# Ledger of designs, part 30: designed miniproteins, single chains, continued (4)

Each design is a single chain, and the fold is of that chain. pLDDT is the mean over its residues in the fold that is shown.

## One batch from the design tools (miniprotein)

Design m13012
Fold by ESMFold2-Fast:
Structure m13012 (fold): chain A 72 residues (1-72)
Amino acid sequence: SDEERDKKLREKAEELRKESEKLLKEEGGKETDLSYKKASPKLLEGSIKLGVAKLIEGVLNTVKRRRERRLE
């Protein structure tokens, strides 16, 4: 069902958020110097995972709103 699919996607988005938070905290804690702008693979991975999680959440919210509007 669509509801079950949406639920699984939200769970995956939450997992991606937690994984990205761990990666960003591990690398962010090492970057105490504001001049340090070196591209870290872990920072990139964490940022991508967070971006994907936010995108999934945004799409699900938009789809839900559009379904509600169809009932009007």
Scores: mean pLDDT 70

Design m13013
Fold by ESMFold2-Fast:
Structure m13013 (fold): chain A 98 residues (1-98)
Amino acid sequence: VIKKIDEALELLRRAGRGDSEAAELLKLAGSYYLKGKLEEAVRLLERAAELAAAEGTPEALEAAAILLEAAAEVAEELGKRELAEELRRRAEELRAEA
């Protein structure tokens, strides 16, 4: 999860979005994950992915896909398997558009 957040932050920086709302939400999501606030971490990762995808650049779309994969991993830790499968499917769709 943390490694995926770091990778997504680097991609957002390369897209010129290192100081964006998406990047701020990512830092917050990592903090919530480390504190064991997994439900909040999933919501923040999903919101950050939506904002990154809206930028429409290849780097931002790749960052969004990585964030949805991170959210899926946290959803699996919560036992929410169907949510995790949906998030992984959304990530694959974004990669196909990038």
Scores: mean pLDDT 80

Design m13014
Fold by ESMFold2-Fast:
Structure m13014 (fold): chain A 80 residues (1-80)
Amino acid sequence: SEAEKELQKLIDEFRKKVEEIYKSTKNKTDFNRKIAELLREFSEKIEKLYNEGKITKEQYDKALEEMGRIAIEAQKKFEK
């Protein structure tokens, strides 16, 4: 569906922006702050899709879980 394509596009954009933050940020504290801010921004965008009835609760939960996993893996990679 168009809503599923929009949701996937948001997840892909989130992943790309996480990678950009990873490449541009030298300090762990700044990195963690920027990732937290990005996660908030994209969570709000996905919540809007859910509140507008465009995606199901299951799609909403899975998208937030996936973004959380991307963020955690990037944080682990930054500490290596």
Scores: mean pLDDT 86

Design m13015
Fold by ESMFold2-Fast:
Structure m13015 (fold): chain A 80 residues (1-80)
Amino acid sequence: DGVISKEGEEKIREEIKKTDPFAYELAEKYGIDPRTAFLAYEAMKTEGKTREEVRRILLKAGMTEEQADAFIADLEARLA
């Protein structure tokens, strides 16, 4: 909770894995930060952000266009 440490980051990863195992699984599949995967998943699922907005988040996080498109396709399949 607000403490920037390795233990804090691991705790966040564990919480994401418990609350949204799918987001954590996508992070491992695409080799990205679990927090980024969770943010993208929540943006689409909870905030109703567009495909284009979610894609922008992923590209800014360092994903290629091909990886971002594949990630979004996995999100859309899960949320359909």
Scores: mean pLDDT 75

Design m13016
Fold by ESMFold2-Fast:
Structure m13016 (fold): chain A 92 residues (1-92)
Amino acid sequence: LLEAVKAGDLETVKKKLEEIVKNPTYLNISEMIEALRLALDQGKEEIVKLTLEAIKKIIDSFTEPSNLRLLIEIALKQLVDEGYKEVEPLLK
């Protein structure tokens, strides 16, 4: 995922995000958050949008309180606090 974001390979990014949404794990969620930060830092708006949509699908899929869900919410809150306002709607 990270290498595809660095390269601006939208098709590979989309495919990797779909795989993560279907089977979320601690490791691939962590990579997804890093990919979001990288895309935000580089101003890659379409990749930011795709990654935020993937994160929302994962959050919405949790049926009970989860440490993974809490970690995602903490990471997103930190990005908002750092000035990435486009992340804020996911926390509502």
Scores: mean pLDDT 74

Design m13017
Fold by ESMFold2-Fast:
Structure m13017 (fold): chain A 76 residues (1-76)
Amino acid sequence: MTLEELQKKIKEELEEHKEEVEEAKANADPLRRELIELVEKGDIEGALELLLEARRAGGTAEELAAAEEKRAELIA
């Protein structure tokens, strides 16, 4: 599966689960909100880069775990 295929699938699922996306976004901290916004825009590459950069910069494990959980929630 390519990033382009993943972005298309996520975009379709986000449209179907718009209410859930809005709820997740409203309850997110700044890092999670930015990740949700990137996923919502279909910028999966940007979302992955943000996660990797946060990890490299010594981002908190809690923020990284929460971001991963929200990303999975949006995809589901």
Scores: mean pLDDT 66

Design m13018
Fold by ESMFold2-Fast:
Structure m13018 (fold): chain A 74 residues (1-74)
Amino acid sequence: MREQQLQQLQQVGDEIDRLIREAEENPERMNELLAEMEALLKQLADQLSPEMQPQLNDLVQRTQDRLSAMLRAR
């Protein structure tokens, strides 16, 4: 079970990385892509067990840091 949840974390992380890159390339879609990222993180949170909370928090923090860096670069 934990192995499957770790794979889900990795898959969502990869998808968020893709969405961030797409937002950098297409700034006009920023609001749409941010909403999609939030939906993915919410879905992941609902699927993960409580013991996976530290890994989820790490992913959320890394996503926020990357978004902040992207916004500052503009």
Scores: mean pLDDT 77

Design m13019
Fold by ESMFold2-Fast:
Structure m13019 (fold): chain A 130 residues (1-130)
Amino acid sequence: MEEARERGEVVLEEVERTFREIVEMIAKRDPEAAPAVAALMERTVAQMRAAFEADPGVAGAEESARAIREGFREIGRVIGEEAVPYMEAGGEVLAEALREAVRSTVEEARELMRLARAAALTMTSAALEV
């Protein structure tokens, strides 16, 4: 329980950092879209936090992964129809890393989420070029 909660906090911290960087990228390219994207990411983080508070283990991770996938899809729609596949790909990488992170050590979870962040940012960059 304690170790599972620590992994959950690491995952939430890394996702919040990833979302902050995505909002910054979108704000530089399309400042009109940034407020809507920020609101969607804030909602996604809130859903993930609630999921981990309800279950700090696998069930909370699965619900958080679902929130990430839906959030990224909605962000894609805000950017544009052609951006949706790229944002969905970024969300899927982050969701997959989260599922692995909750089955890993705290240090492994941190590294998995950092690698997923780089991939999600790459997909966001691609989404903004279409």
Scores: mean pLDDT 85

Design m13020
Fold by ESMFold2-Fast:
Structure m13020 (fold): chain A 74 residues (1-74)
Amino acid sequence: SDTDKANDLINQGTKYYNDGDYDKAIKLFNEAADLAIKAKSPGILNKVGVNFDQLGYTDKSKKLFSISDKLQGS
């Protein structure tokens, strides 16, 4: 499923982040975010939003949290 793929991408991105390979982490988190939006999964949107916030991508993080909030408020 798109949610399973997104979770796998988040796990892989987190490994690259921990290794200091931020460029690879960002690429994987972007792919996970796209899948989370497609799947309309607030839980995965929140997870990837936290990862972008930790990387300093605050505007992207805020956008992902906003999408998640709208899905949960429906």
Scores: mean pLDDT 86

Design m13021
Fold by ESMFold2-Fast:
Structure m13021 (fold): chain A 64 residues (1-64)
Amino acid sequence: TAAAVMDFVNKVALGEPFDRPIPAELADRIRALAEQFLDRYETDEARRQARLAALSAAIAKSAP
């Protein structure tokens, strides 16, 4: 759902832990929106990369 996508994007943006697995069907949408948000609003490149790495790890861990 759109609400679930936005919840995950907000967790990435704020550096919050993922409290549930990332659904495979939403993974690409969440990644695209998180990358767009971080590129626009996160000025610290190291923090941006760390947030994206955490998302990628969470997606990989959530895969069957």
Scores: mean pLDDT 77

Design m13022
Fold by ESMFold2-Fast:
Structure m13022 (fold): chain A 83 residues (1-83)
Amino acid sequence: SEDIVEGLRALDPEVFKQAVLEVTGVDPNDPKHAEHPFAKAFRALQADPTNAEALNAAAELAVILGYDDLAEELRQKAAEIAA
């Protein structure tokens, strides 16, 4: 969906949460999944929407959903922030 692509590119928390649910079945707000990598990335995103951890997690979600070009864009942004 184009809405998912644009939301993940923007690191929209609601779109990120929906993508995590679609890909993993995990609700990142569920306390029993607090240690899940995508739940940790979601908390990092909520604290800082330019967070490299959130960008890398969004790239991983994009790959699983078949959006390889978006995944590469997000990884490049994460690398620039981490440098």
Scores: mean pLDDT 80

Design m13023
Fold by ESMFold2-Fast:
Structure m13023 (fold): chain A 80 residues (1-80)
Amino acid sequence: NVEKKIEEIAKNVKTLIDYVRSLSDDEDLIKEVEKAAKELETQARNYIIAKENNDPNYEEYRKKLQEAADKVIELVEKIE
């Protein structure tokens, strides 16, 4: 169910943002994580929809999803 997968992604993104806010008072870092997490949510949604619709460009969406995920990991690793 595509709708359930999209809802899970949105929930996980919110949880990640809340977690980062619990660990850091760096407003600039928090804003970067929020932007990266929103981008991750967007790219994951696009990939799931493309995959379900057999979009011939789904590999491009997968690449964008991976890049968005890598950015979130990079930013979270800077929290200390």
Scores: mean pLDDT 80

Design m13024
Fold by ESMFold2-Fast:
Structure m13024 (fold): chain A 85 residues (1-85)
Amino acid sequence: DIVNELKLLKEGVRSLTEAGVISEEQGKKILEHIDQAIEAVEKKDYETAIEHLEQARKTLESAENPNKALILAIDEIIKKVEELK
């Protein structure tokens, strides 16, 4: 279930933001993109979901210390969403 995988990704981002690994500003931006991706998947708008996940990935990549595990998790979810198109 892609929505459940996105919710787990959201909890991972929230946890790392609370731990100070990701800044509050970056965490908020990433979480907003994940929320938009969840809404898009529920509407079967997979192209919009991928666009929001790519924006979340770019925000993580632009961080001072990019979190490779979260980036890989986003990439795997993007692949799964692409298979639904």
Scores: mean pLDDT 86

Design m13025
Fold by ESMFold2-Fast:
Structure m13025 (fold): chain A 95 residues (1-95)
Amino acid sequence: SDEEIKRRIIGSVVLTSMLSGNTDIDLILEELKERGVFVSREELLKISKEELLERAEELGEEYLEKAEEIHEKIVNGEPLTEEDLEFIRKLASLP
């Protein structure tokens, strides 16, 4: 359960950061550190991807490709479009 809680916190922080227009992984790592969550950059990116895909699957299998596209943009430091932000808002609104 601790690993699941940690993963959910990381995913939530990443989604909230993206909604605020901040996809800077180093700033996200510092925010997590302030919350007492210590992860490597590699682990953060893996957990972030898993959380995005899990939330997209809850919306429907057809959204998995879009979630992967957003993850790749984050990895490459590409800016998110308004369409990407609308999609993230849907993911963040899931129960």
Scores: mean pLDDT 79

Design m13026
Fold by ESMFold2-Fast:
Structure m13026 (fold): chain A 107 residues (1-107)
Amino acid sequence: SPPPRAISDEEARELAREWARRITEDERQVEAMTEVAVELLRLARAAATNPDDPAIREFEERLERLEEELEREGVAEVEAELRVLIEVARWLGAPEERIRALEEALA
């Protein structure tokens, strides 16, 4: 996979759509997941370039919103967003323990 800082907005959208299509065959869900993944990829790219970037806080706020949605709407409604988050974490080279914790949230 290309390093986070080398990915363009178009490449990010293509990567996001690829991940979404691996998770669901519903075109409406694919488009929704693609937009979430693109947002997360943009924030992750910014954070990977500069550790002091405000995008790190925005990324954390997005994670908190997904957690709140999970509590409110249940696993089924946010499972797709969590699966996209796992792919973003893997692409960033997050520790395996962190990825496992996210996967366990889906169980």
Scores: mean pLDDT 65

Design m13027
Fold by ESMFold2-Fast:
Structure m13027 (fold): chain A 81 residues (1-81)
Amino acid sequence: LKAALTLLGKVLKENVGAPLRDVLESAEQLGIALGFDPEDVRKAAELAREVAVNELGLSLDQPVTEEDAEKIIELTKKKLE
């Protein structure tokens, strides 16, 4: 799970300007392709989606900013700890 979250954070930062939904879907696909546990990858993406929408008030259709990516990662980590 922690490794899946680290990958998600990298994908978010590398895809600044892309819609959040597309970035989260790409991170899930990449994680599975790299041999991560699909359940862990899905949980990380689901928690990140929950944080983005419910905690940060972001739209899944809005472009990702570096600031939003960092906040999503930080808050998602807190939910796992």
Scores: mean pLDDT 78

Design m13028
Fold by ESMFold2-Fast:
Order: C-alpha cells, then sequence, then structure tokens
Structure m13028 (fold): chain A 100 residues (1-100)
C-alpha cells in the first residue's frame, strides 16, 4: 500500500506539471496570435494526458486495501485536480478574450 500511495503521489505531481505546461503553451500561442485550431489542439492534448493519468490514479486507488491510505490517495487526487484547474483557468480566460 505504501508503494502504491507513493506512485499516486508521483502521478498527481505529473498532472500538475502537465497543467502548467499546457497553460504555458496556450499562453505563448495566444501571444503569437496562433490559429485557434492550434490552441484547441494543445488544449485537447493537455486534457487527454491529464485524463489518462487520472484514470491510472483511480485504478491504483482501487488496489489499496487500507481504508485510511485509500482516503489519503483520494485526497491527493482531488487536490491535484483542483490545482490543475486553478493553473489552467487563467489560460482559458486568455483564450476566451482572444476568440472574442
Amino acid sequence: DDEILKEIEELAKKIVEIARETAKRITELVEKKAPIEEIKKVWEEGLEKINEIAEKIYELISQIKDEEKREEALKLWKEAMEESHKILEPAFEKVGEYIE
């Protein structure tokens, strides 16, 4: 269970890293006045990567037998998803303004 929890922690960090990279790439594309289709592709690729890792975390959580450690893993996943949303939100606002 400890090894699974540690793997979940590393995957949770990767979700946040992908969110930061995606937000940065979107911001750079908006600043360069890139085509909306290119911005959309970067956004879709970022979300697909985050969702893939989130699915892996969910599968790993199901393998934890200790209830307290499972609850800790769920909290780590929730916090990573909330952090990712906060990181991506300013980039979405820039895209919204750019599309206008």
Scores: mean pLDDT 84

Design m13029
Fold by ESMFold2-Fast:
Structure m13029 (fold): chain A 96 residues (1-96)
Amino acid sequence: MSLDEAIERVLEAARRGDSEALRQAIKDLVKVVKTDEDMRRALDVLDEALRLARTEGQLQAIRDGYMELLKKAESKELILRAIGGILRAIGKLLDL
């Protein structure tokens, strides 16, 4: 699977509100991230998915996705972006 295909699958699942499809698409996205540029694109996609998310299942899948990207993050910029994403996802969960 290409990074572009993984991105499209995440955005499609997020728009449909399909929490299970979103969780699987995010797992596939994390697997194809290899470079800092890939990581920035993946974080941008999770940020958009988070903006679209309305259900607890979607928010949990997105939070877990940021946590998995955090494990792969090498730079201070990317580490801070992933942490920020986790905190925003938790904030939305608490507002439900």
Scores: mean pLDDT 90

Design m13030
Fold by ESMFold2-Fast:
Structure m13030 (fold): chain A 67 residues (1-67)
Amino acid sequence: VKEALIKAGLSEEEADRVTQAVDEEFAKGDLPAAVRAAYRTLLELGIPPRKAAEITLVVQKELEKRA
C-alpha cells in the first residue's frame, strides 16, 4: 500500500499517515471502513476529491488481495 501511495504522488509522510489509518480499520476486519479511512485521510491531507478517489481505488485493490 505505502509504495503504491508514493507512486501516486504522495510524500513518504503522507503515505505513512494513510497506511496507518487503513491498517487500524483493516485489523478490525472491516474492509469498507478501511477504504473510507483512506479517502478521509487523503482529504485531510489536502488531496483533491477526484485524486483522493483514484488513490482510494488503488488502496481497495491492495486490501482485497490481502483478504
Scores: mean pLDDT 78

Design m13031
Fold by ESMFold2-Fast:
Structure m13031 (fold): chain A 90 residues (1-90)
Amino acid sequence: MSPRTKLLGLIKEFIELALEGKATEEVIEEKAQELADLFGEEHGLSEEEKEKIKEKIKEELKKLKEYFEKNPEEARKILEETKKALEEAK
């Protein structure tokens, strides 16, 4: 599976969890770690750089969760676009 396909899959899962009210702190930690690992693999980052990126991703995921909870119609549109991109990437 390509890094792009993995990234789209993680984004899709996160949006679905957020729309279901299940994007807990634990889910955010898990998804931030997976995304940081993918970003590190793609860009050849050191462990220190991966940890820094993980913290930034975690903060962005918290903001996205709040945005999706406040704007569920927009979240659904983003989810549909992500699903379409994921199908095209397969």
Scores: mean pLDDT 79

Design m13032
Fold by ESMFold2-Fast:
Structure m13032 (fold): chain A 91 residues (1-91)
Amino acid sequence: DPELEAWLREAHALAGEVQALLVELYEKRAKKASPQELLEINEKIVRLLDELIALLSSRPLPSHLEQVLQDAKELLEEKRKEIEELKKEIS
């Protein structure tokens, strides 16, 4: 199914972009980057997670992707909390 294959490729691409930004965030934290730099990366992660969650919620999921959706939702909540704490540090 070409439409299913295209949808899966888009989901994998979004998940890969989130993973790359998580690696960048880890490296910047290790280098003691500013709260502003950490905020900017976390805001990018939140935008990509919102897109991924919307995409995964657009159709019935096979069981292995239901866990991916749940993990994405949990990560989104963690990142929203981190953003609020970083905003307090910048204020």
Scores: mean pLDDT 86

Design m13033
Fold by ESMFold2-Fast:
Structure m13033 (fold): chain A 77 residues (1-77)
Amino acid sequence: MKQKEIEKAKEEVDRIIDELRAELLSLGVPQATVDAIVAALRQLYEDALKEYGPEEAVEITRRAARTVLAHARSQAA
């Protein structure tokens, strides 16, 4: 059921993005920068969803979010 898979993927991506937003803000990343990163990750998810499907789109978004967080931590240190 493709629709149910897309709904689950969107829920997981929303959780990933919400967690990333909270962590970036706690590291002192400006709100405007966090908003731009969130917008970019949502676009990445939409593009990946069209190309690879829901499961792979979630994994691509999760990896991108981890990379962003690692970079932000490196800049804060």
Scores: mean pLDDT 83

Design m13034
Fold by ESMFold2-Fast:
Structure m13034 (fold): chain A 95 residues (1-95)
Amino acid sequence: SIDDFVRRVVDIAERAAEEYKATGDPRHIDRGVEEARELTREFLSRHSPEEAEEAVGRILVRTFGVLMSSDDPVLRRAMLAVARAVFDVVEEWLR
């Protein structure tokens, strides 16, 4: 579902941020980006363009929410990176 996809994307960003803070290793964010790309490709294979647009809109709202409410620079960085990965995959798929 769209709700499940959005929740899983946010979970990926949150886990990437937590792992990066625990280890100091930026590769955790890179792994989150790749996981988000694969999740997005799987989502697009089973959903319509209209559902993809709704999912992108919901991820934008969640990303903006984190940027405006969180003082955690690592979480902000992970959320932006993961959201950008989702948007890039959707853009490529719409071509």
Scores: mean pLDDT 86

Design m13035
Fold by ESMFold2-Fast:
Structure m13035 (fold): chain A 73 residues (1-73)
Amino acid sequence: MSPEELGKLLLENLEALKEWLLAQGIAEEDVEAIVEEVRKAGEAYLAGDREAGEEHLRKAEEIFRRSAERLHA
């Protein structure tokens, strides 16, 4: 899959991601932050900037990890 195809896939699935995160019990503010980072990743991949896309996905993963840890604490 090209970076541009991955970027399009991410951007087309932002609403599904939001619904899934809320269903996992992730806090609304963390869901908004995760979706925003995934949106930025999708835009970067669509522009062919794989490095920036990967950086934004790592940020989204870190927010998700911290939020998930709070649900089990």
Scores: mean pLDDT 84

Design m13036
Fold by ESMFold2-Fast:
Structure m13036 (fold): chain A 81 residues (1-81)
Amino acid sequence: PSEAEIGEGVVDIMSAVMKVALEKGYDEDFEKLVDRMVETARKFGVPEEVIRRHLQDLVDTAKKAGLENAAKAAEEAIERL
């Protein structure tokens, strides 16, 4: 697989874990986790569109869970892309 394909796989796993945490109401260090996911994705050359889709999924999950600060952190990460 390409470096970007490996990066996409890593981001998929990170996003899945973060979504489960948000669904359980856990937003501890969420901004830090979002930043780490974006840094990892960029390091591996993951396309911006793929990163944006994962961040939007996290925004939607956080909003559905009522975690406004987590949703805002993910939205701000999208704006910085």
Scores: mean pLDDT 82

Design m13037
Fold by ESMFold2-Fast:
Structure m13037 (fold): chain A 82 residues (1-82)
Amino acid sequence: MLTKEEIIEIIATGLAERIKNKDFSYDPELEKAILQAYFDIHNGELDVQELIDAVEKKAKELGLSDEEIRYLRVTVRSLAEK
């Protein structure tokens, strides 16, 4: 089982690097981290805003555009289920 810190790091790095490199190939580690984050958010074990903040920070470090950062914010927020 991944820790909260491991989940956040895998998702933030994986999603931001995917957009930066335009590499959308299947990443099993990223997919497992996303699935675990979904359940942890719904169980109250992970704050979706903390995950959004981490993804935005990594995206800014990699030099992503404001539009790409917005896309990632919306994508991560969707895990919280409306």
Scores: mean pLDDT 81

Design m13038
Fold by ESMFold2-Fast:
Structure m13038 (fold): chain A 82 residues (1-82)
Amino acid sequence: EKKEKLKKQVRDLLKTTPVVDATLKNIAEKLGVSQKTVSKAVDEILEETAKKLEEEAKKEKDPFMKDVLESMSLISKSVLKI
């Protein structure tokens, strides 16, 4: 429950913060939590995003969109090694 609120706050900050300022340190400082806590929240967001993209790719009938969704899922999985 409380962890879901933290994940929502991280997502909202990533959407509204300029890319150059969207660092783990800046997000952690804005939320008043540790960089490790933000890193774990980002890992969970990326894992959920990758799973959602894989499910959408499985349901997608357009070959082009399916390839795009599969590529985005792969990229999300590669970032999980942070």
Scores: mean pLDDT 69

Design m13039
Fold by ESMFold2-Fast:
Structure m13039 (fold): chain A 83 residues (1-83)
Amino acid sequence: MTGTVEGDVSDMQALAQKIQEALEKNDTAILKITAPTRELAERSARIVKEWLDQQGLEADVEVSGTTATVTIDKAKLLEREAA
């Protein structure tokens, strides 16, 4: 099942905790980041993706208007380790 997380870029610590909570209950977590501008949404999504990459998590990023959607798939990480 997919867990959806919503939050503001101003509190990255709270966003990190929400992502961890979603991944505990679901194989996929979707994080929605809302920013005042598209450029800030893209920058924030990039920072979050880089952080997740450092944790060994693969994430897909899409930006629509002022909202960035980051999709984290825990199952894909496990499949790569099994291969």
Scores: mean pLDDT 70

Design m13040
Fold by ESMFold2-Fast:
Structure m13040 (fold): chain A 96 residues (1-96)
Amino acid sequence: MLGEKGYKKGEEGLKLAKEGTAPLDVPRAVGIAIGGIGVQVGAELFGASKEIYLGGKKSMEAGVAALRNGSADQKALDLAGEGVKYATEALLKETG
């Protein structure tokens, strides 16, 4: 459930990040991208479920999309941040 939830939140964040028009919180977008990378690496190293990997990937893509666009709505970054959070919680639950 948490892995699926992380994937869905990351995907929603990615969709909104591509359409952002608000001033970009660059440190937050960078943090989300790095967090998504960390989840992907952890999922591969510990053999976690595909859904956890995809949650990290979509959240990373959302952060990168916001950085490339130069703007993002706070809601897009909030959704991507939730994607990282739920994917990380799922990863820790499967590996801890």
Scores: mean pLDDT 77

Design m13041
Fold by ESMFold2-Fast:
Structure m13041 (fold): chain A 70 residues (1-70)
Amino acid sequence: FEPSVEVEGSLFTDENGVERVSVRIRVRAETLEQTLELYRQKQEELRKLLGRTASADPQEVAKRYKEYLK
């Protein structure tokens, strides 16, 4: 079976009124090792697209996600 990687994201407002992004990565593959590697690769790709620093502003991440959806 061909492995598949799906990304689902949603925007929400936290209790401090800040817009944030929740992202889910779903991976289907034949082995656990392959699943983890594909997940890691997609997570790294998304980190680069949305801003890759631990200090990234949540509002900037949300803005980049909106741009990514278009």
Scores: mean pLDDT 68

Design m13042
Fold by ESMFold2-Fast:
Structure m13042 (fold): chain A 74 residues (1-74)
Amino acid sequence: SEEEKLLAELAAEAAIRKAIEAYLAGVKEGVVEAEIPDGATGVAVITEDTIVAEGRFGDVVVTKVFSREELLAG
């Protein structure tokens, strides 16, 4: 449903926020996890060039990708 997609999106955004904070603090590779109160879960993978975040709620998965250039543009 649209609501499930929105919750997955919010979980992905929570994970990317946490990953950006870690990346700016000097973490160049790793995995970070986030959970929002509605039970949606987010996972973000930090690599040398990108951060890839996935949010999940039920059967819905949303993926967001940020390049190093996008992260530095702030």
Scores: mean pLDDT 78

Design m13043
Fold by ESMFold2-Fast:
Structure m13043 (fold): chain A 92 residues (1-92)
Amino acid sequence: SAEKEKLKEEAEEKIREILKENNVPEEIQEKILETFRDAVARWEEAKRFVEESSLVPATELGRETVEALFDFEKFTEHFINLVKQQLALAKA
């Protein structure tokens, strides 16, 4: 959806800014951004797999269950926090 693309772009920009502020080399910045993009693709693949699963009924409750399990905004927030944590560990 348009909202997911916006959240993805905002998360990518925030990650880029965090990496630049921490003087991470451009080569490593690109690798982390590629990892984020791969993680987003895997998240979308996993959500689609669950949505197509015969275990989830095509009902309102089934849809609500999938949305509860696959909160994209929360996913991007957790990834950003992981980047921050890894940078803190690298400086120790």
Scores: mean pLDDT 80

Design m13044
Fold by ESMFold2-Fast:
Structure m13044 (fold): chain A 68 residues (1-68)
Amino acid sequence: AEELRKKAIEAYKAGKYDEMLAYVKQLIEKGIEPDAFILNMVSDAYFKQGRLEEAEEYLEKSVKLDKE
C-alpha cells in the first residue's frame, strides 16, 4: 500500500500523470480509499491533461474529505 502511494507521488512529481493515475487505480483495486492528498494530485493531473470536468470532480472529493 505505502509503496504504491510513494510511486504515485514520485510519478506526479516527475510529470508522469498517466503513470501516477495507474498507481492510484492499483490502490483502489486493493481496497485502499484515496486520501484527500491523493485525490488532489489526481485532480491536478487531470487539469494538466486538459480534462477539466474530471479535475473538478476529484477536487470536490478532495475538499469534502479534507473538511474533517
Scores: mean pLDDT 78

Design m13045
Fold by ESMFold2-Fast:
Structure m13045 (fold): chain A 119 residues (1-119)
Amino acid sequence: SPLDEAIERLKKASPEEVRKALTEVFDVMMEAAKAGDLDAAIRGLEAMIDYLETLPKELVPYALGLILQGIDFLRAAGAPDERVVELLKRAIEVAKKHGVDPELIATLEARLAEYEARA
């Protein structure tokens, strides 16, 4: 599938290619979400989050920005709250591990608190 091909390219990306490969996974994932394939979109986000641990520290904020956009879109598209919360928790864990800017971590934690407060 286009998503599996994009994920494969991301895993094999050189430092010069990784930003483009991340954007390609995001674009294919967003197209899947818009088509109602929430399972494929969630798989794309999970692959991006898993790849965060191997990213150069300088690219982690960029990837987190894409991940947050994807999570917000999935929530709006009707993805289950438990899946959205799981994705956010994983992204926050990796962000803290990489020593990302405390302000960006606070933004992610505020979004998590908002989603966990949903009835």
Scores: mean pLDDT 82

